# Designed miniproteins, single chains, continued (3), part 65

Each design is a single chain, and the fold is of that chain. pLDDT is the mean over its residues in the fold that is shown.

## One batch from the design tools (miniprotein)

Design m10252
Fold by ESMFold2-Fast:
Order: C-alpha cells, then sequence, then structure tokens
Structure m10252 (fold): chain A 75 residues (1-75)
C-alpha cells in the first residue's frame, strides 16, 4: 500500500524513530544505508497485493532522513 510509504515519510519528517524501527526490517535498513549514499531511500509498498520497491529522493527531509537511517543502521 502507498499508505506505508506515506507513513514512512511522515515518521522521518517527525523524527519518530520508534515507528521507523517498526516499519523497517534488517534487510531494509541495509538497503537504506546503501541508497543514502546515492541520495535516495528505498521503500517497499504493496500495490494490488504485490510488493513494489520505490526510491524516494532525500531532497525533502535530507537531514532528518539521514539521521533516522543512521540510528536504525547502527546495530
Amino acid sequence: SEERLRRLIEAVRAGDFATLAELLSDAERRVLAEAIGQGKVPVTVLRDGRPVTLLVPLEETVEATVAAARRLIAA
């Protein structure tokens, strides 16, 4: 659902790291780390019951997105 993408963006914007931890798996955190180096955030959403991965530019919430991702990746 694109609703998951909207929730993820809102959590990043709000700095809600607890929600981000719930929404991201270990595999997704790893992919997120690589994508941040490229200026993009990978997000998996469901469309018609099928998972689709989208790359979201960091332009809107760069500092908050990077900070949130770094905290989630630092195991």
Scores: mean pLDDT 58

Design m10253
Fold by ESMFold2-Fast:
Structure m10253 (fold): chain A 70 residues (1-70)
Amino acid sequence: TEAAREQARGLVARAASLPPEALAEAAARTLASVPEELRPAVAAAFAAVAAGDLERAEALLTALIVAALA
């Protein structure tokens, strides 16, 4: 869980550094490649980054990474 949290923090920091257009493009590309059942969680994570809610984005991504490793 700690490793997943650190990975999520790194990903959120990178996403937060992107211009809004690049973030929207990354979100659309990710959603197109992710299984349908994961799309709501992925969309929520990107929405949190766009809103500047980095703690929420980190928590959502950490949960997704942990689920993928389980």
Scores: mean pLDDT 79

Design m10254
Fold by ESMFold2-Fast:
Structure m10254 (fold): chain A 72 residues (1-72)
Amino acid sequence: MLEEQRRAFEATLEGLRQAAAEGSALDEESQRLAAGAVLAAKMLIDGVEPDPALVTPEQLELAKRSVEGAAA
């Protein structure tokens, strides 16, 4: 399950990265939110507690929803 969740999540991450690369119109705030959410999601998938100094509560919540959505 963890490996399957990781694979599904990596596919979601790749989609987000492609959207960010195509979205040259994304502002800096949206880019930072997405980047922090990706970092937090990786930590959650690896079973590591996300560092509050590295990610904001909003990025962590987005990461949790993304991981749950990918696993569903």
Scores: mean pLDDT 66

Design m10255
Fold by ESMFold2-Fast:
Structure m10255 (fold): chain A 82 residues (1-82)
Amino acid sequence: SSTDLELALQLAEAARRLLEEGRVDEAIAAARGGALHLESAGLTDAAQEVLKLVEQAEAEKDPEKKKRLVEEAIRKIEEAVR
């Protein structure tokens, strides 16, 4: 639905702000929320790609690699809602 796509985009924007604030775990949670709204909108492949990036970010121990994975997840949500 258009509502799910709008919520996915809002969560991607929230994740970006949280990441800029150094609140990485909260940014990961917001990106996961975005993926769930993509799934609800029927964008299953995009949602699964975002969830894989979120899982990789959660497991990543290097702070810079973790941030890059979160940035990739955010970009994937933004691309999917275009």
Scores: mean pLDDT 90

Design m10256
Fold by ESMFold2-Fast:
Structure m10256 (fold): chain A 67 residues (1-67)
Amino acid sequence: SARERAVQFLVRFAGLSREQAEKVVDIVLENADKSNEEIAELVSKELGLSLKTAKGLVEGVKAALAL
């Protein structure tokens, strides 16, 4: 599935745990109507990551999901 592809991308290339990766993908999917910046703020808050790191993860997840 596209979701599993995005989770595997985050685990393998971003070094996230599967639990963290699933949270990022779910946040992106639930907030697909928002800007990358707004989604990155949500990811940053949830995972305790810098906004810069979170923005990169959001962009990578959207690419993996073909969004």
Scores: mean pLDDT 85

Design m10257
Fold by ESMFold2-Fast:
Structure m10257 (fold): chain A 63 residues (1-63)
Amino acid sequence: MEELIEKIKKAKTPDEKYQLLLEASKHITPENLDKLIEIFREVAKELTPEQIEEIQKAILDNL
């Protein structure tokens, strides 16, 4: 999970950040959920409403 969060921070485009957040959602544990939500809130400012909804759904489905 931490490696994916680092990749999200280094990603240059919103689309790259979106794809990495979707991948990170598959690796959710109770211990890393807070960090994933924090990075998602930061990145959400760059994402479309549709991308935000898809990530929220992926997080809930993998929780």
Scores: mean pLDDT 81

Design m10258
Fold by ESMFold2-Fast:
Structure m10258 (fold): chain A 65 residues (1-65)
Amino acid sequence: SLEERKEKIYKKIKELYDPETAEILIRNIDAYLEGSPTEETALAYLDKVEQSLNASEEFKKREKA
């Protein structure tokens, strides 16, 4: 489940950001996940990342309208 959530978040990052920014964000997420003491901690972090991405998507939609 952790790998599936990670893959979904990475796909969304690549859809919302330019390739350079996406690479930086993905690297930072990978570094945090490698340092996470438990799978539960990693999943909680990914949930927060997804919330931030949803907020960014909302702002981008409003700017294009």
Scores: mean pLDDT 76

Design m10259
Fold by ESMFold2-Fast:
Structure m10259 (fold): chain A 94 residues (1-94)
Amino acid sequence: LSKEISVILEAARKTKLISETQLEQLTLEVSSLKISEEEKTSYLIFSLVSSVKPEQLDEFYENLKKELIIRKASSHTLNELENAYHSRKYLLNS
């Protein structure tokens, strides 16, 4: 498991808005994908954002962003979080 993927999973765990079972399933899923590490990062972020209940989305986004910044997540990871969050907000409001 890459350092970046581990950072994202630990940040998500700290939000308390994703279950351990969901995190374990996402870890297995992303580890099995035969794609680039950058693509795995995007996949994981979008999967996390998509798995949260709509009413918890804003709280999850704010908490995940803070936890990722504390852990020195890459600019790519932070940009993917912004993209995933705004995409889901757009779809929920359209």
Scores: mean pLDDT 86

Design m10260
Fold by ESMFold2-Fast:
Structure m10260 (fold): chain A 94 residues (1-94)
Amino acid sequence: DAEARFLARAREEAKRLPEIDREKAVRADRLATEKRLSLAEIAEILGISRSTVARMLRVRTAWQIVKLAEYLEEHKGTATEEELKKKVEELRKE
């Protein structure tokens, strides 16, 4: 199952979360999602390499996917659109 393989890869990437700078990763995620900035622009603002920004965003996205999948499993697919939006926003702040 493609979904199961995707989630397994996300779980492995999410394990790298303690290796990244949380404050910079949260800021990078906000710049990418709220301000729609490119990796190069975020790298310039944060004073780090473009590859470091890409890695931080990949790890955070993987962690968010895993947490959202766990939330959906706990609610057996009955979560409302508003509850899902709220959960996504909570995960973006962490």
Scores: mean pLDDT 78

Design m10261
Fold by ESMFold2-Fast:
Structure m10261 (fold): chain A 88 residues (1-88)
Amino acid sequence: EEIEREVLEALGLIYLHLGKQAMEKGDYEGAVKMYKKAVELFEAADPNSPLVAEAYRNLADAYEKLGKTSEANEYRKKADEVEAKAQA
């Protein structure tokens, strides 16, 4: 009952796009939900993938738009840590 890595990545990309659409519409709560799903799917596929870092950065931007600066800073740190590992 294992989902293939490529299927997880493809589904993650769909949620990443849905989150970006929500951000463009000003639905920042919806963007947070979509980006969290994208993070979970990308991490399940490859926790050190640049896609995980991108999803965390987008999640941080959505939290910043909600005025949740502490959460935004936390997810930006997580994105930087993943990006550093992806280049190793």
Scores: mean pLDDT 84

Design m10262
Fold by ESMFold2-Fast:
Structure m10262 (fold): chain A 80 residues (1-80)
Amino acid sequence: STEEVAKKILEELEKLIEEVKEKIKNGTMTEEDAKEADKRAAELWDKFQAANPSKEVEKEIVKKLEELKLAIIEGYDVHL
């Protein structure tokens, strides 16, 4: 279902955000890690779009994607 897909994508995005924040905090974040995070986020967004989501669910996913971008920008000077 769309709800199950959205839940899994939100869980994966939250995990990705946590991984990025931990690497930044520990000073282990690399340019390749930033690129991989962006790629994974794009893949999750594609899976979400394929499920033909409602506007409300899309809003929550977009919010998490923006949180990920802010996490990378805050701790790592990367042009994404």
Scores: mean pLDDT 75

Design m10263
Fold by ESMFold2-Fast:
Structure m10263 (fold): chain A 57 residues (1-57)
Amino acid sequence: SLPDLSVAELMERLERAGRLLGLFPTDRRLSGGEVGRWFASLSDEDRRRLAALARQL
């Protein structure tokens, strides 16, 4: 499980993890809602990889 994080902290970690894994859709900064929609659009496998990496950041 992910640690208890604020929504802003979670979104930041997901963005950073996505960029490190090459899964992030753009080089520009996304809003929190855009990050959430991008995350929801990923496969279950990619979401698990992002969650695992985000826990280490």
Scores: mean pLDDT 71

Design m10264
Fold by ESMFold2-Fast:
Structure m10264 (fold): chain A 90 residues (1-90)
Amino acid sequence: MSPAKLITFAMYLGMRHGEPGARTLSEIAKVLGLPTLSPADAMHLDRGSELANLAKKAKVSPEQLEEAKKILIKGAVELGYDEEKVKKEL
């Protein structure tokens, strides 16, 4: 699993579910030590793509990845996604 994949999935949540999904992206970015996006920026593909590219270059610990993964799973489940399906995407 890569930081970029977590960011890309969280971008999808922001685009589909607006502010609740965008909050999940912002929390993940913070955990990974990446720039925090506003909810509006987090819903735009270009800003999220820049963040995903930064995530590809980021040197993150396994602990940061696991925390980001937990945040993504929790956020997705709260939006009605199946936990096991989300885990398979990560």
Scores: mean pLDDT 74

Design m10265
Fold by ESMFold2-Fast:
Structure m10265 (fold): chain A 86 residues (1-86)
Amino acid sequence: SLLERIRELLAQIRDPSLSPLEKRTLALQAMTIATSLPPEDRLRVVRELVRALLETLDRETVEKVAEEMKKILSEEERKLIEEELE
């Protein structure tokens, strides 16, 4: 299922052996899959992705990835990312 694939991607993002670039690629893949989900499920995925990135990457790198994620998201979803980064 799409949710199982997102869960796998979230687990990979939390792997400390992966590079920042690999984690960015995984986060963007998860966001692309999330665009096929209902808005409520999409918001949950956005929150979990930002949190997983913040756990394993420096804030500046997470902010750069978040800007790329915002390009494919609605205004409300972009606000959610900004709130999670604060």
Scores: mean pLDDT 79

Design m10266
Fold by ESMFold2-Fast:
Structure m10266 (fold): chain A 89 residues (1-89)
Amino acid sequence: GNNNCIQAVAISIEVVKKNFTLSDDQEQSFQKFLLDIILQKPVSLKTNSQKKLAKLIKDICLEKKEFNPETEKQLKELAVEFAKDFVSS
């Protein structure tokens, strides 16, 4: 697999779990969202946070964007933004 892609997904899950208490259903939905992006499945992107996070993960997975400390910081910030919207209904 693409190691940068796997790492981007793992970091997104880790930062969300560190900063938020998710229900089992919320955790499952978030993981499914990330997996659908990396598998290039059709994903309904309705919010700006969903669009930004999906684009960054996809760009990393397709090697359109280098996975470096700057992109890792952006990934963590976007994952936190997504989780706030996701948990806040």
Scores: mean pLDDT 79

Design m10267
Fold by ESMFold2-Fast:
Structure m10267 (fold): chain A 84 residues (1-84)
Amino acid sequence: SSTISSVLEQLDELDKSDLPFKEKIKKAIEIVLKAEGISLPPNTLDKITKEVIISYLSSDKPFYQIVVEVLKNYGVNVSPDYFR
């Protein structure tokens, strides 16, 4: 969709930034949630970000699978195509 295309452009720009890895992951999740009209408390977003980072560093699963599985555990369903 045009919405996904616009979000992917924002994510590509974020990936090219010099921000720390943790901040990039947090901002990537925030961008996707905003595009999907999903609002989460800041403390919940911080927990999701930490769980994604820990899971990504400790498993052989691709990033898109990890982020989608973590979000689903918090009742959030988004397309894996945002993170491929």
Scores: mean pLDDT 83

Design m10268
Fold by ESMFold2-Fast:
Structure m10268 (fold): chain A 91 residues (1-91)
Amino acid sequence: MLEEELGPEEKNKEVNELVLEGMRAAEEGDTEKAIEYFKKAIDLAKEAKSTVSMAMISMALSVLRRYSEDPEVKEAAEEAIKYLDEKIKEM
């Protein structure tokens, strides 16, 4: 199958790249893009059934929620965390 072209390591790399893009968007105050990148990372981690990737995303979102001074960034992180929790329950 075509999905077999991407090994587990490559899928984890793509998740990590999406998390980094989400963190950058949040740092720039672009909360809409940040949520989009984090949700894409979560969806890919669920597809890969990667608990490690889910844990990494959870940590990144927790950092944003804890350390951001921007209420909109905190709200975006909280929304993404709720989405992550729901997707973990489906794994």
Scores: mean pLDDT 78

Design m10269
Fold by ESMFold2-Fast:
Structure m10269 (fold): chain A 66 residues (1-66)
Amino acid sequence: SVEELLKNPERKITESDIDGLLEYLTKKYNLSEEQAEEVRRIIEEAVARGETVLEVLARVSLFLAK
């Protein structure tokens, strides 16, 4: 679940986490359709690289700060 994922930020993000995390971030930050598509890409790339939840959240934060 997204709640479990957010409680364990040091955990590696997996393919099964993508949709749940994207939905959470889209609602939390009121993302546009274009922003949501870029965030999906960031999450998918992080899964491919074996990055942690914390690393994904940092990348998303940097993207949204632009």
Scores: mean pLDDT 85

Design m10270
Fold by ESMFold2-Fast:
Structure m10270 (fold): chain A 71 residues (1-71)
Amino acid sequence: MTGEELYRRYLGPLVDEDGKGIGNYPDLKEKFKSKEEAKRFLREGLPGSTVPPLNLTDEEIEKLAEYLLKK
């Protein structure tokens, strides 16, 4: 899957098409300063929120993190 397909499948129900959080989910467009920060979010979720870690492979995390930094 591409980063866009991973975003649509795993984050699409939680954020809008511009990366803005729905309800209590955080805004992803301005959330990450680096690819490593995005990868950590995808592996660990957000402490103190309802955002669980995503059960993705390392390759899928890499692609999704790269896509998130393009937004």
Scores: mean pLDDT 66

Design m10271
Fold by ESMFold2-Fast:
Structure m10271 (fold): chain A 65 residues (1-65)
Amino acid sequence: DKLVEAITKAGNGFENNDKELYEKGIEEVKRLGGDKTANGVRLAIEGYKKKDVELAQKGAALIGE
């Protein structure tokens, strides 16, 4: 659940326009799951924001590897 908590922190930071919370969440994802997982979370959040389903799916795929 630590990785889920980190992803939730990043998502909450993004949703609330809290750059510090977003960056802390992404750094925790990177520490727990590595660079690829952190990049996947970033892409998934960007895809959600842009309503770009393909970009969100690419992010999810990186997390699932």
Scores: mean pLDDT 77

Design m10272
Fold by ESMFold2-Fast:
Structure m10272 (fold): chain A 84 residues (1-84)
Amino acid sequence: MMSQEEIDALEARILAEVDSPFAAALLGLHRTGDPVYLGRLAELAGAVPVAEALDAGTLEKRRAFFERIAPFAEELERELEARR
């Protein structure tokens, strides 16, 4: 698990690139795999499926959720690369 200072620093860097707290949380989750970013996504989106994935308590359910969101994070990464 990342420290709060590390999370804040990474979030600030991503926000400079995407100018969106939601996109920053999504990219943070994709880049680190740290479940703290799932909490940020649930808070920002109010999405029941995200909260349910956090409460699943099984590796398979969490893996399926990560695999489901990966295409969205990958698209954001491609958009950032296209700007370079």
Scores: mean pLDDT 58

Design m10273
Fold by ESMFold2-Fast:
Structure m10273 (fold): chain A 88 residues (1-88)
Amino acid sequence: MMSLEEVAELLLEELRKERPDGLVTAEQLDEIVKKLKEEYPESSPLLEGLRGELLEAIKKSPSRRLTLEQVEEVLKKVLELRKKAEAA
């Protein structure tokens, strides 16, 4: 089973490959997450968690899109919060 960090890195790399324009919509996020869940079904709960966090960030964005840099920031924030909880 992959770690949350490995799943986050996998998701970010797949988004970079599919979106060379650097913008991610909710529809594109759903397509990529669906593909990754088919390839890595054991990581499905982690992928759904990351999808939820990214969808909330997209909803809060004025353009209803995230740059790849903003996606990376959201994923890093999720990883930091999980790491802090595990360290407590």
Scores: mean pLDDT 79

Design m10274
Fold by ESMFold2-Fast:
Structure m10274 (fold): chain A 79 residues (1-79)
Amino acid sequence: SLEEQVRQLLGELMVAARKGDLESARKYAQQILELARQNPELIPFILELLGDYLTGAINEGDGNAARILTEVMVELLSL
C-alpha cells in the first residue's frame, strides 16, 4: 500500500510538472519525501522510480519534470 501511494503521488507530480503547475508538483514531491522520512525502508524503491522517470524526462526534453524529480532525488539522498 505504501509503494502504491508513492506510485500515485509520482504520477500526480509528473502530470502537474508537465502542465507547468510547479507549485502542485512540489506539494506531491513533499508528500513523497514525508513518506520516505516516516518509512526509510521505501528509499531504495523511491530512488529506483525517480531514476527511471528522470531518465525519461531528460530524453523527452521535459525540463519541468526533470527539475522537480532532481530536487526530490537530492532531498531524498540528504535524509
Scores: mean pLDDT 87

Design m10275
Fold by ESMFold2-Fast:
Structure m10275 (fold): chain A 64 residues (1-64)
Amino acid sequence: SLDELLEQLKELEKRGVLAAIEGDEETLAQIQAEIDKLAFELAELKGYKPKNVREARALALSVE
């Protein structure tokens, strides 16, 4: 479950980068919202309480 969420987060980040390069603002916004949600869920599963999206993403990708 945790490993699956981490894989989904990484996949969405790659897709977000591609959308940004293509200038697809609508798709980028949608992907970013989903990444933010998954990052908070993953960080919380790791026992953290992120205060904002930046912390959530950093903590979600951290390895313990």
Scores: mean pLDDT 76

Design m10276
Fold by ESMFold2-Fast:
Structure m10276 (fold): chain A 70 residues (1-70)
Amino acid sequence: MEEVEKAIEEAKKKSPLEAVRLLTRYAGETGDEKAIEAAREFAKKSKDPEYAQSLVDMAEETAKALKEER
């Protein structure tokens, strides 16, 4: 299994906001865009979508910076 798919499966076991936090941390460490895309889907389902989406936006910028170094 791909590492990112395993992270997404772990996120599914959590609340939407905790799923966003897990996936944004993973994306910030790996630069994986699939984790960002999955985090955006969980953010839409959270009780505070605006706050959750802001966390994803910050992680997306971090992930792009990491990819430029790799």
Scores: mean pLDDT 80

Design m10277
Fold by ESMFold2-Fast:
Structure m10277 (fold): chain A 65 residues (1-65)
Amino acid sequence: DEETIKKTAELSSKYEGTPLEEALARAKALAAGELAPPPYLKEIGEKLREIGDEFEKELEEKKKE
């Protein structure tokens, strides 16, 4: 978490003066907990889990052929 903020700061220094500088600053605030992630991310997480489960089922069926 904090290490991610540090790495983001280093990247920010590399990309200073570019549009990425603002994006990295925003990512830093999110990682620090200053910006709460949008609630729709919970729904995305659930959907990703369902997709993962289906992918695993297909993989198992492929093993059986």
Scores: mean pLDDT 61

Design m10278
Fold by ESMFold2-Fast:
Formats: structure tokens, sequence, C-alpha cells
Structure m10278 (fold): chain A 97 residues (1-97)
């Protein structure tokens, strides 16, 4: 029972900590000017989703799962990927309010 409890708490915390770290790295790349305008928009959308998901914790899971599924279905369609992430961020922002 302790192993299951520790897995739930520590794994959730580690998952959201990793998302925050990834968001910070993406924001640093944007600030450094290393990305094209399209890549900057994608990076900002990814960073915002990660930050908001960390803030709303478990409530983010269905939105993240839906967004990840849609990203997988559309592959390398940059414009569609940006749209999917921006919509996920909007939904997460409504939960965070």
Amino acid sequence: MEAIRNMDEAQREARYAALVEQAEELLAAVEAGELSPEEQRLALAVAEVARLAAEVAGAADPILEEALRALYEHGDDLDKNIEILEEAAARLRRLAA
C-alpha cells in the first residue's frame, strides 16, 4: 500500500516537475532567438500547456491525453499542432481560473 501511495504522489509530482522544466527550456530557446517564428509559436504553446498542466495537476490529465492523441494523429502538421496546443492551453487556463 505504501508503494502504491508513493507511486501516486511522487510520480505525479515528478511528471509535473518535468513538464515545468521542459517549459522553462522552451521559453529559454524562444528568448535566445534560436527558433523560427513558427517554431517560437509552437514552443510558446507547448510551454504554456506544460505550465498550466502543472498548476491544475490531475485535472489536466484528460485535456493532455486528448491533446497528445490529436498531435499524434496530425504528425508533422505544424499549423495544426499549434492549434491543438493553443486550444489545450485555453481549456487548462479555464480550469486554473
Scores: mean pLDDT 69

Design m10279
Fold by ESMFold2-Fast:
Structure m10279 (fold): chain A 84 residues (1-84)
Amino acid sequence: SDKADLIGKALSDSKKQKDGSYKALLETDSGKFEVKTKKKLNKGDIIGLKAIKGSKITDDSALVIKQISGKIKKGALFKIVSID
């Protein structure tokens, strides 16, 4: 069951961080938030997100590191189920 719970749009290209991960800003119907990922995202990518439990990022996960607006809080973890 790789059905997305939420669709996000990447507002910018991922910025590479010193630890080798990437940071990106996503816009969704549930608000805007910054995510940490192991995969590079490109501006305009449409990203399918499925809520999962846990605290560590994997190759296919997105961890919310900053809430900008809306209901998705820092510490929320998603599985990336699609990138278009």
Scores: mean pLDDT 84

Design m10280
Fold by ESMFold2-Fast:
Structure m10280 (fold): chain A 113 residues (1-113)
Amino acid sequence: PGRGLIEGTVRAALQVGSEEGARAAREGGRLGEEAKTFEEMAYGAGLAGGAGRGVIERARANPEAGVSPEDLVAAGVTEGVGLLAIGVAKASGDEKAYEAGKKGYEAGLKAGL
């Protein structure tokens, strides 16, 4: 049962990320497409990382559900990719990608809970 829940959550998060990415692309001109692509990637990575965190926190809140947070982490459910993308954006000084990654993480966390 746990695998289907993780796959469903990640898929829902990626769908929301795709819609937000498409919206961001439509609001811009051809100049800046590279910056928007990095924003879209940061948002998607944040969304995946937030969803992973949300699923872990949901498991902590429901210990009788038979899936532990440690089992989810061992299965590769992690916020790591989202946090790495946010960290890279911050370190590179790309404030828009950093904000997009944070928004994605928050949206993923809410979807995973």
Scores: mean pLDDT 66

Design m10281
Fold by ESMFold2-Fast:
Structure m10281 (fold): chain A 72 residues (1-72)
Amino acid sequence: SPPLSEEQQKQVQKVIEEYVEELRKQGVAESDIERIRTAAETHANIHSLDAEQVRTVMRVADQGIQESRKRR
């Protein structure tokens, strides 16, 4: 895949910050928010993910953490 443009990189950061703000509003633990953020930033940087792909990574990480928490 071609490298992300500066505008696309800004869109990725915006998506990460917006998702993080929504998690905080929902009362998600700050430690879980940091795990989701780190996953998104790491995968976006390594794989040159666009905003939609980053949103998918964050959703998957969030679902995994929430599923673990609901079990116990």
Scores: mean pLDDT 77

Design m10282
Fold by ESMFold2-Fast:
Structure m10282 (fold): chain A 104 residues (1-104)
Amino acid sequence: SMEEEIRRFVEELRRGLLEKGVPEEVAEELAEAAERLLLLAAEQKREDLIDMVRTGLRKLIERGPSEEELKMALLLLEGLILLLEGNLSEEEQEKLVAEAKEKV
């Protein structure tokens, strides 16, 4: 099942990051973001996105990522999650922008 493949990949990702000396907290944050994104992509039948993300993260681990690369990877994963969720409701995106403007 795709869900089983995703969970296995996330376990491999977490282990690979720890083996490269990434702090446990950072490895867990990246693994959690990757799992959320990949499960959302699977629900939306975005196999292309799943392959791209898995390939990119594997290459990142093999390269031995810097702290900046890890932060950028997390931001990109979180951004993709928001984008996929946003495709379900333009109205929710508009409300979030309005709330942000009221606090400035």
Scores: mean pLDDT 77

Design m10283
Fold by ESMFold2-Fast:
Structure m10283 (fold): chain A 71 residues (1-71)
Amino acid sequence: ALEENLQRAREVARKLAKEKGFSDEDIEEAENLAVLMARHRIEQTGRLLSDEEIEELAKKAVEAVENRKKL
């Protein structure tokens, strides 16, 4: 259950980052950030995330990596 939530966050972030044309390094960074954000939210809420929450987190992770590249 926990591992499935974390894997799903990684998969969604990877898909979104690839669709945006990220480099392999940036894709990996977005994946790692999405997993970190998902783990943090699970720890904060004490519950597993819905598919919608996972997608939201993955989008935020990808956007964060994209925005950092502009700095």
Scores: mean pLDDT 82

Design m10284
Fold by ESMFold2-Fast:
Structure m10284 (fold): chain A 64 residues (1-64)
Amino acid sequence: SLEELIKQAEEMAKKAVKASDGTISPESIANAVAKSVLDKNPDLTEEQKEQVRKAAYEAAKKAA
């Protein structure tokens, strides 16, 4: 479901920010996480894709 994908993107972004030890920008991490989730879910609408991207960005920024 979309809600599960959003939660997955948020969790992945938080983990990736912590693992980067501050060497990679939160924006770059969010972009990589969103791309990974969206590449596996190509049937999502543009609105749904935007929700996943937004979730990754917000989670990465908060974890930084």
Scores: mean pLDDT 81

Design m10285
Fold by ESMFold2-Fast:
Structure m10285 (fold): chain A 63 residues (1-63)
Amino acid sequence: MTDEQKMELVRKINSILNDWLSGKLSEDEALEQIRKEAEQLGLSQGTIDELVRGVRHHLDQEK
């Protein structure tokens, strides 16, 4: 993954997490949107699974 793709993915993740924090998205909806964004960037399934696991861990800290 290029640095440009990483920056774009981080921006999209932050937007999705802000929607979750504001109550617009459930945890499951936020994780699903993150998965779709990573898939659109052409990440492998293993990389997507690791990313989603990391985000889920972050959301667990915010409970």
Scores: mean pLDDT 77

Design m10286
Fold by ESMFold2-Fast:
Structure m10286 (fold): chain A 81 residues (1-81)
Amino acid sequence: SAEEKALLDATNAELFALAGAYLAGELSPEEFVARARAVLERTAAESKDPRLVAQARELIARADADPEAFIRLLAREYQAA
């Protein structure tokens, strides 16, 4: 739906902005993970698309299991854009 696309686009924009701030030295690793996790939790709570919910939950699980690998993943996605 248009609403689900808007939520996905907003989620990606917020995660991209957080990765940029982290790479600029404006956020600690812990602050970056906490803020990125909060964005993903909001997306999982608000989305009615089971695929988007599953993707958000997978990223939250990665952040909880290996925060360093999670940071590297999002930083790499930012640098690739």
Scores: mean pLDDT 88

Design m10287
Fold by ESMFold2-Fast:
Order: C-alpha cells, then structure tokens, then sequence
Structure m10287 (fold): chain A 71 residues (1-71)
C-alpha cells in the first residue's frame, strides 16, 4: 500500500540519519584523540566509511520509495 511505502521510506531515512550520526561521532573521536595508534585510526576511518556508505544506500532507497509514493 501507499502507506506501507511511506512508512518504509521514513524508517530508511531514520536508519540513514543514525548512520550519519555514527560517522560524525567517529570523526569527532578521531579529532579529539591524537594519541591513537595508526592501526586504531585506520580502523576508525574504515568504520566511518562503512557508516557513510550505509547512510547513502539507505537514503537512496528512501528517495526511490518516496518517488514511487508520489507517482
């Protein structure tokens, strides 16, 4: 149903926001902890990049569902 499409889009938008918030928190942590080892910094950057990728994918899916709902 149209209501189910909108509900799924909103859920995906919330997941995208949570992933962006997690990525931003990771960037803040890296900026505030200059004493981390190179391995710890690399691991944190990899995790941040995964959160950004998940956010982009979830947002793209939400946008597609909203476009389908609006048609």
Amino acid sequence: SAAELLAQAKRLEELAKMALDAAREGDRYLAEHSDLSQEEKDGARQQRDRFLAHAAAAQAQADALRAQYAA
Scores: mean pLDDT 88

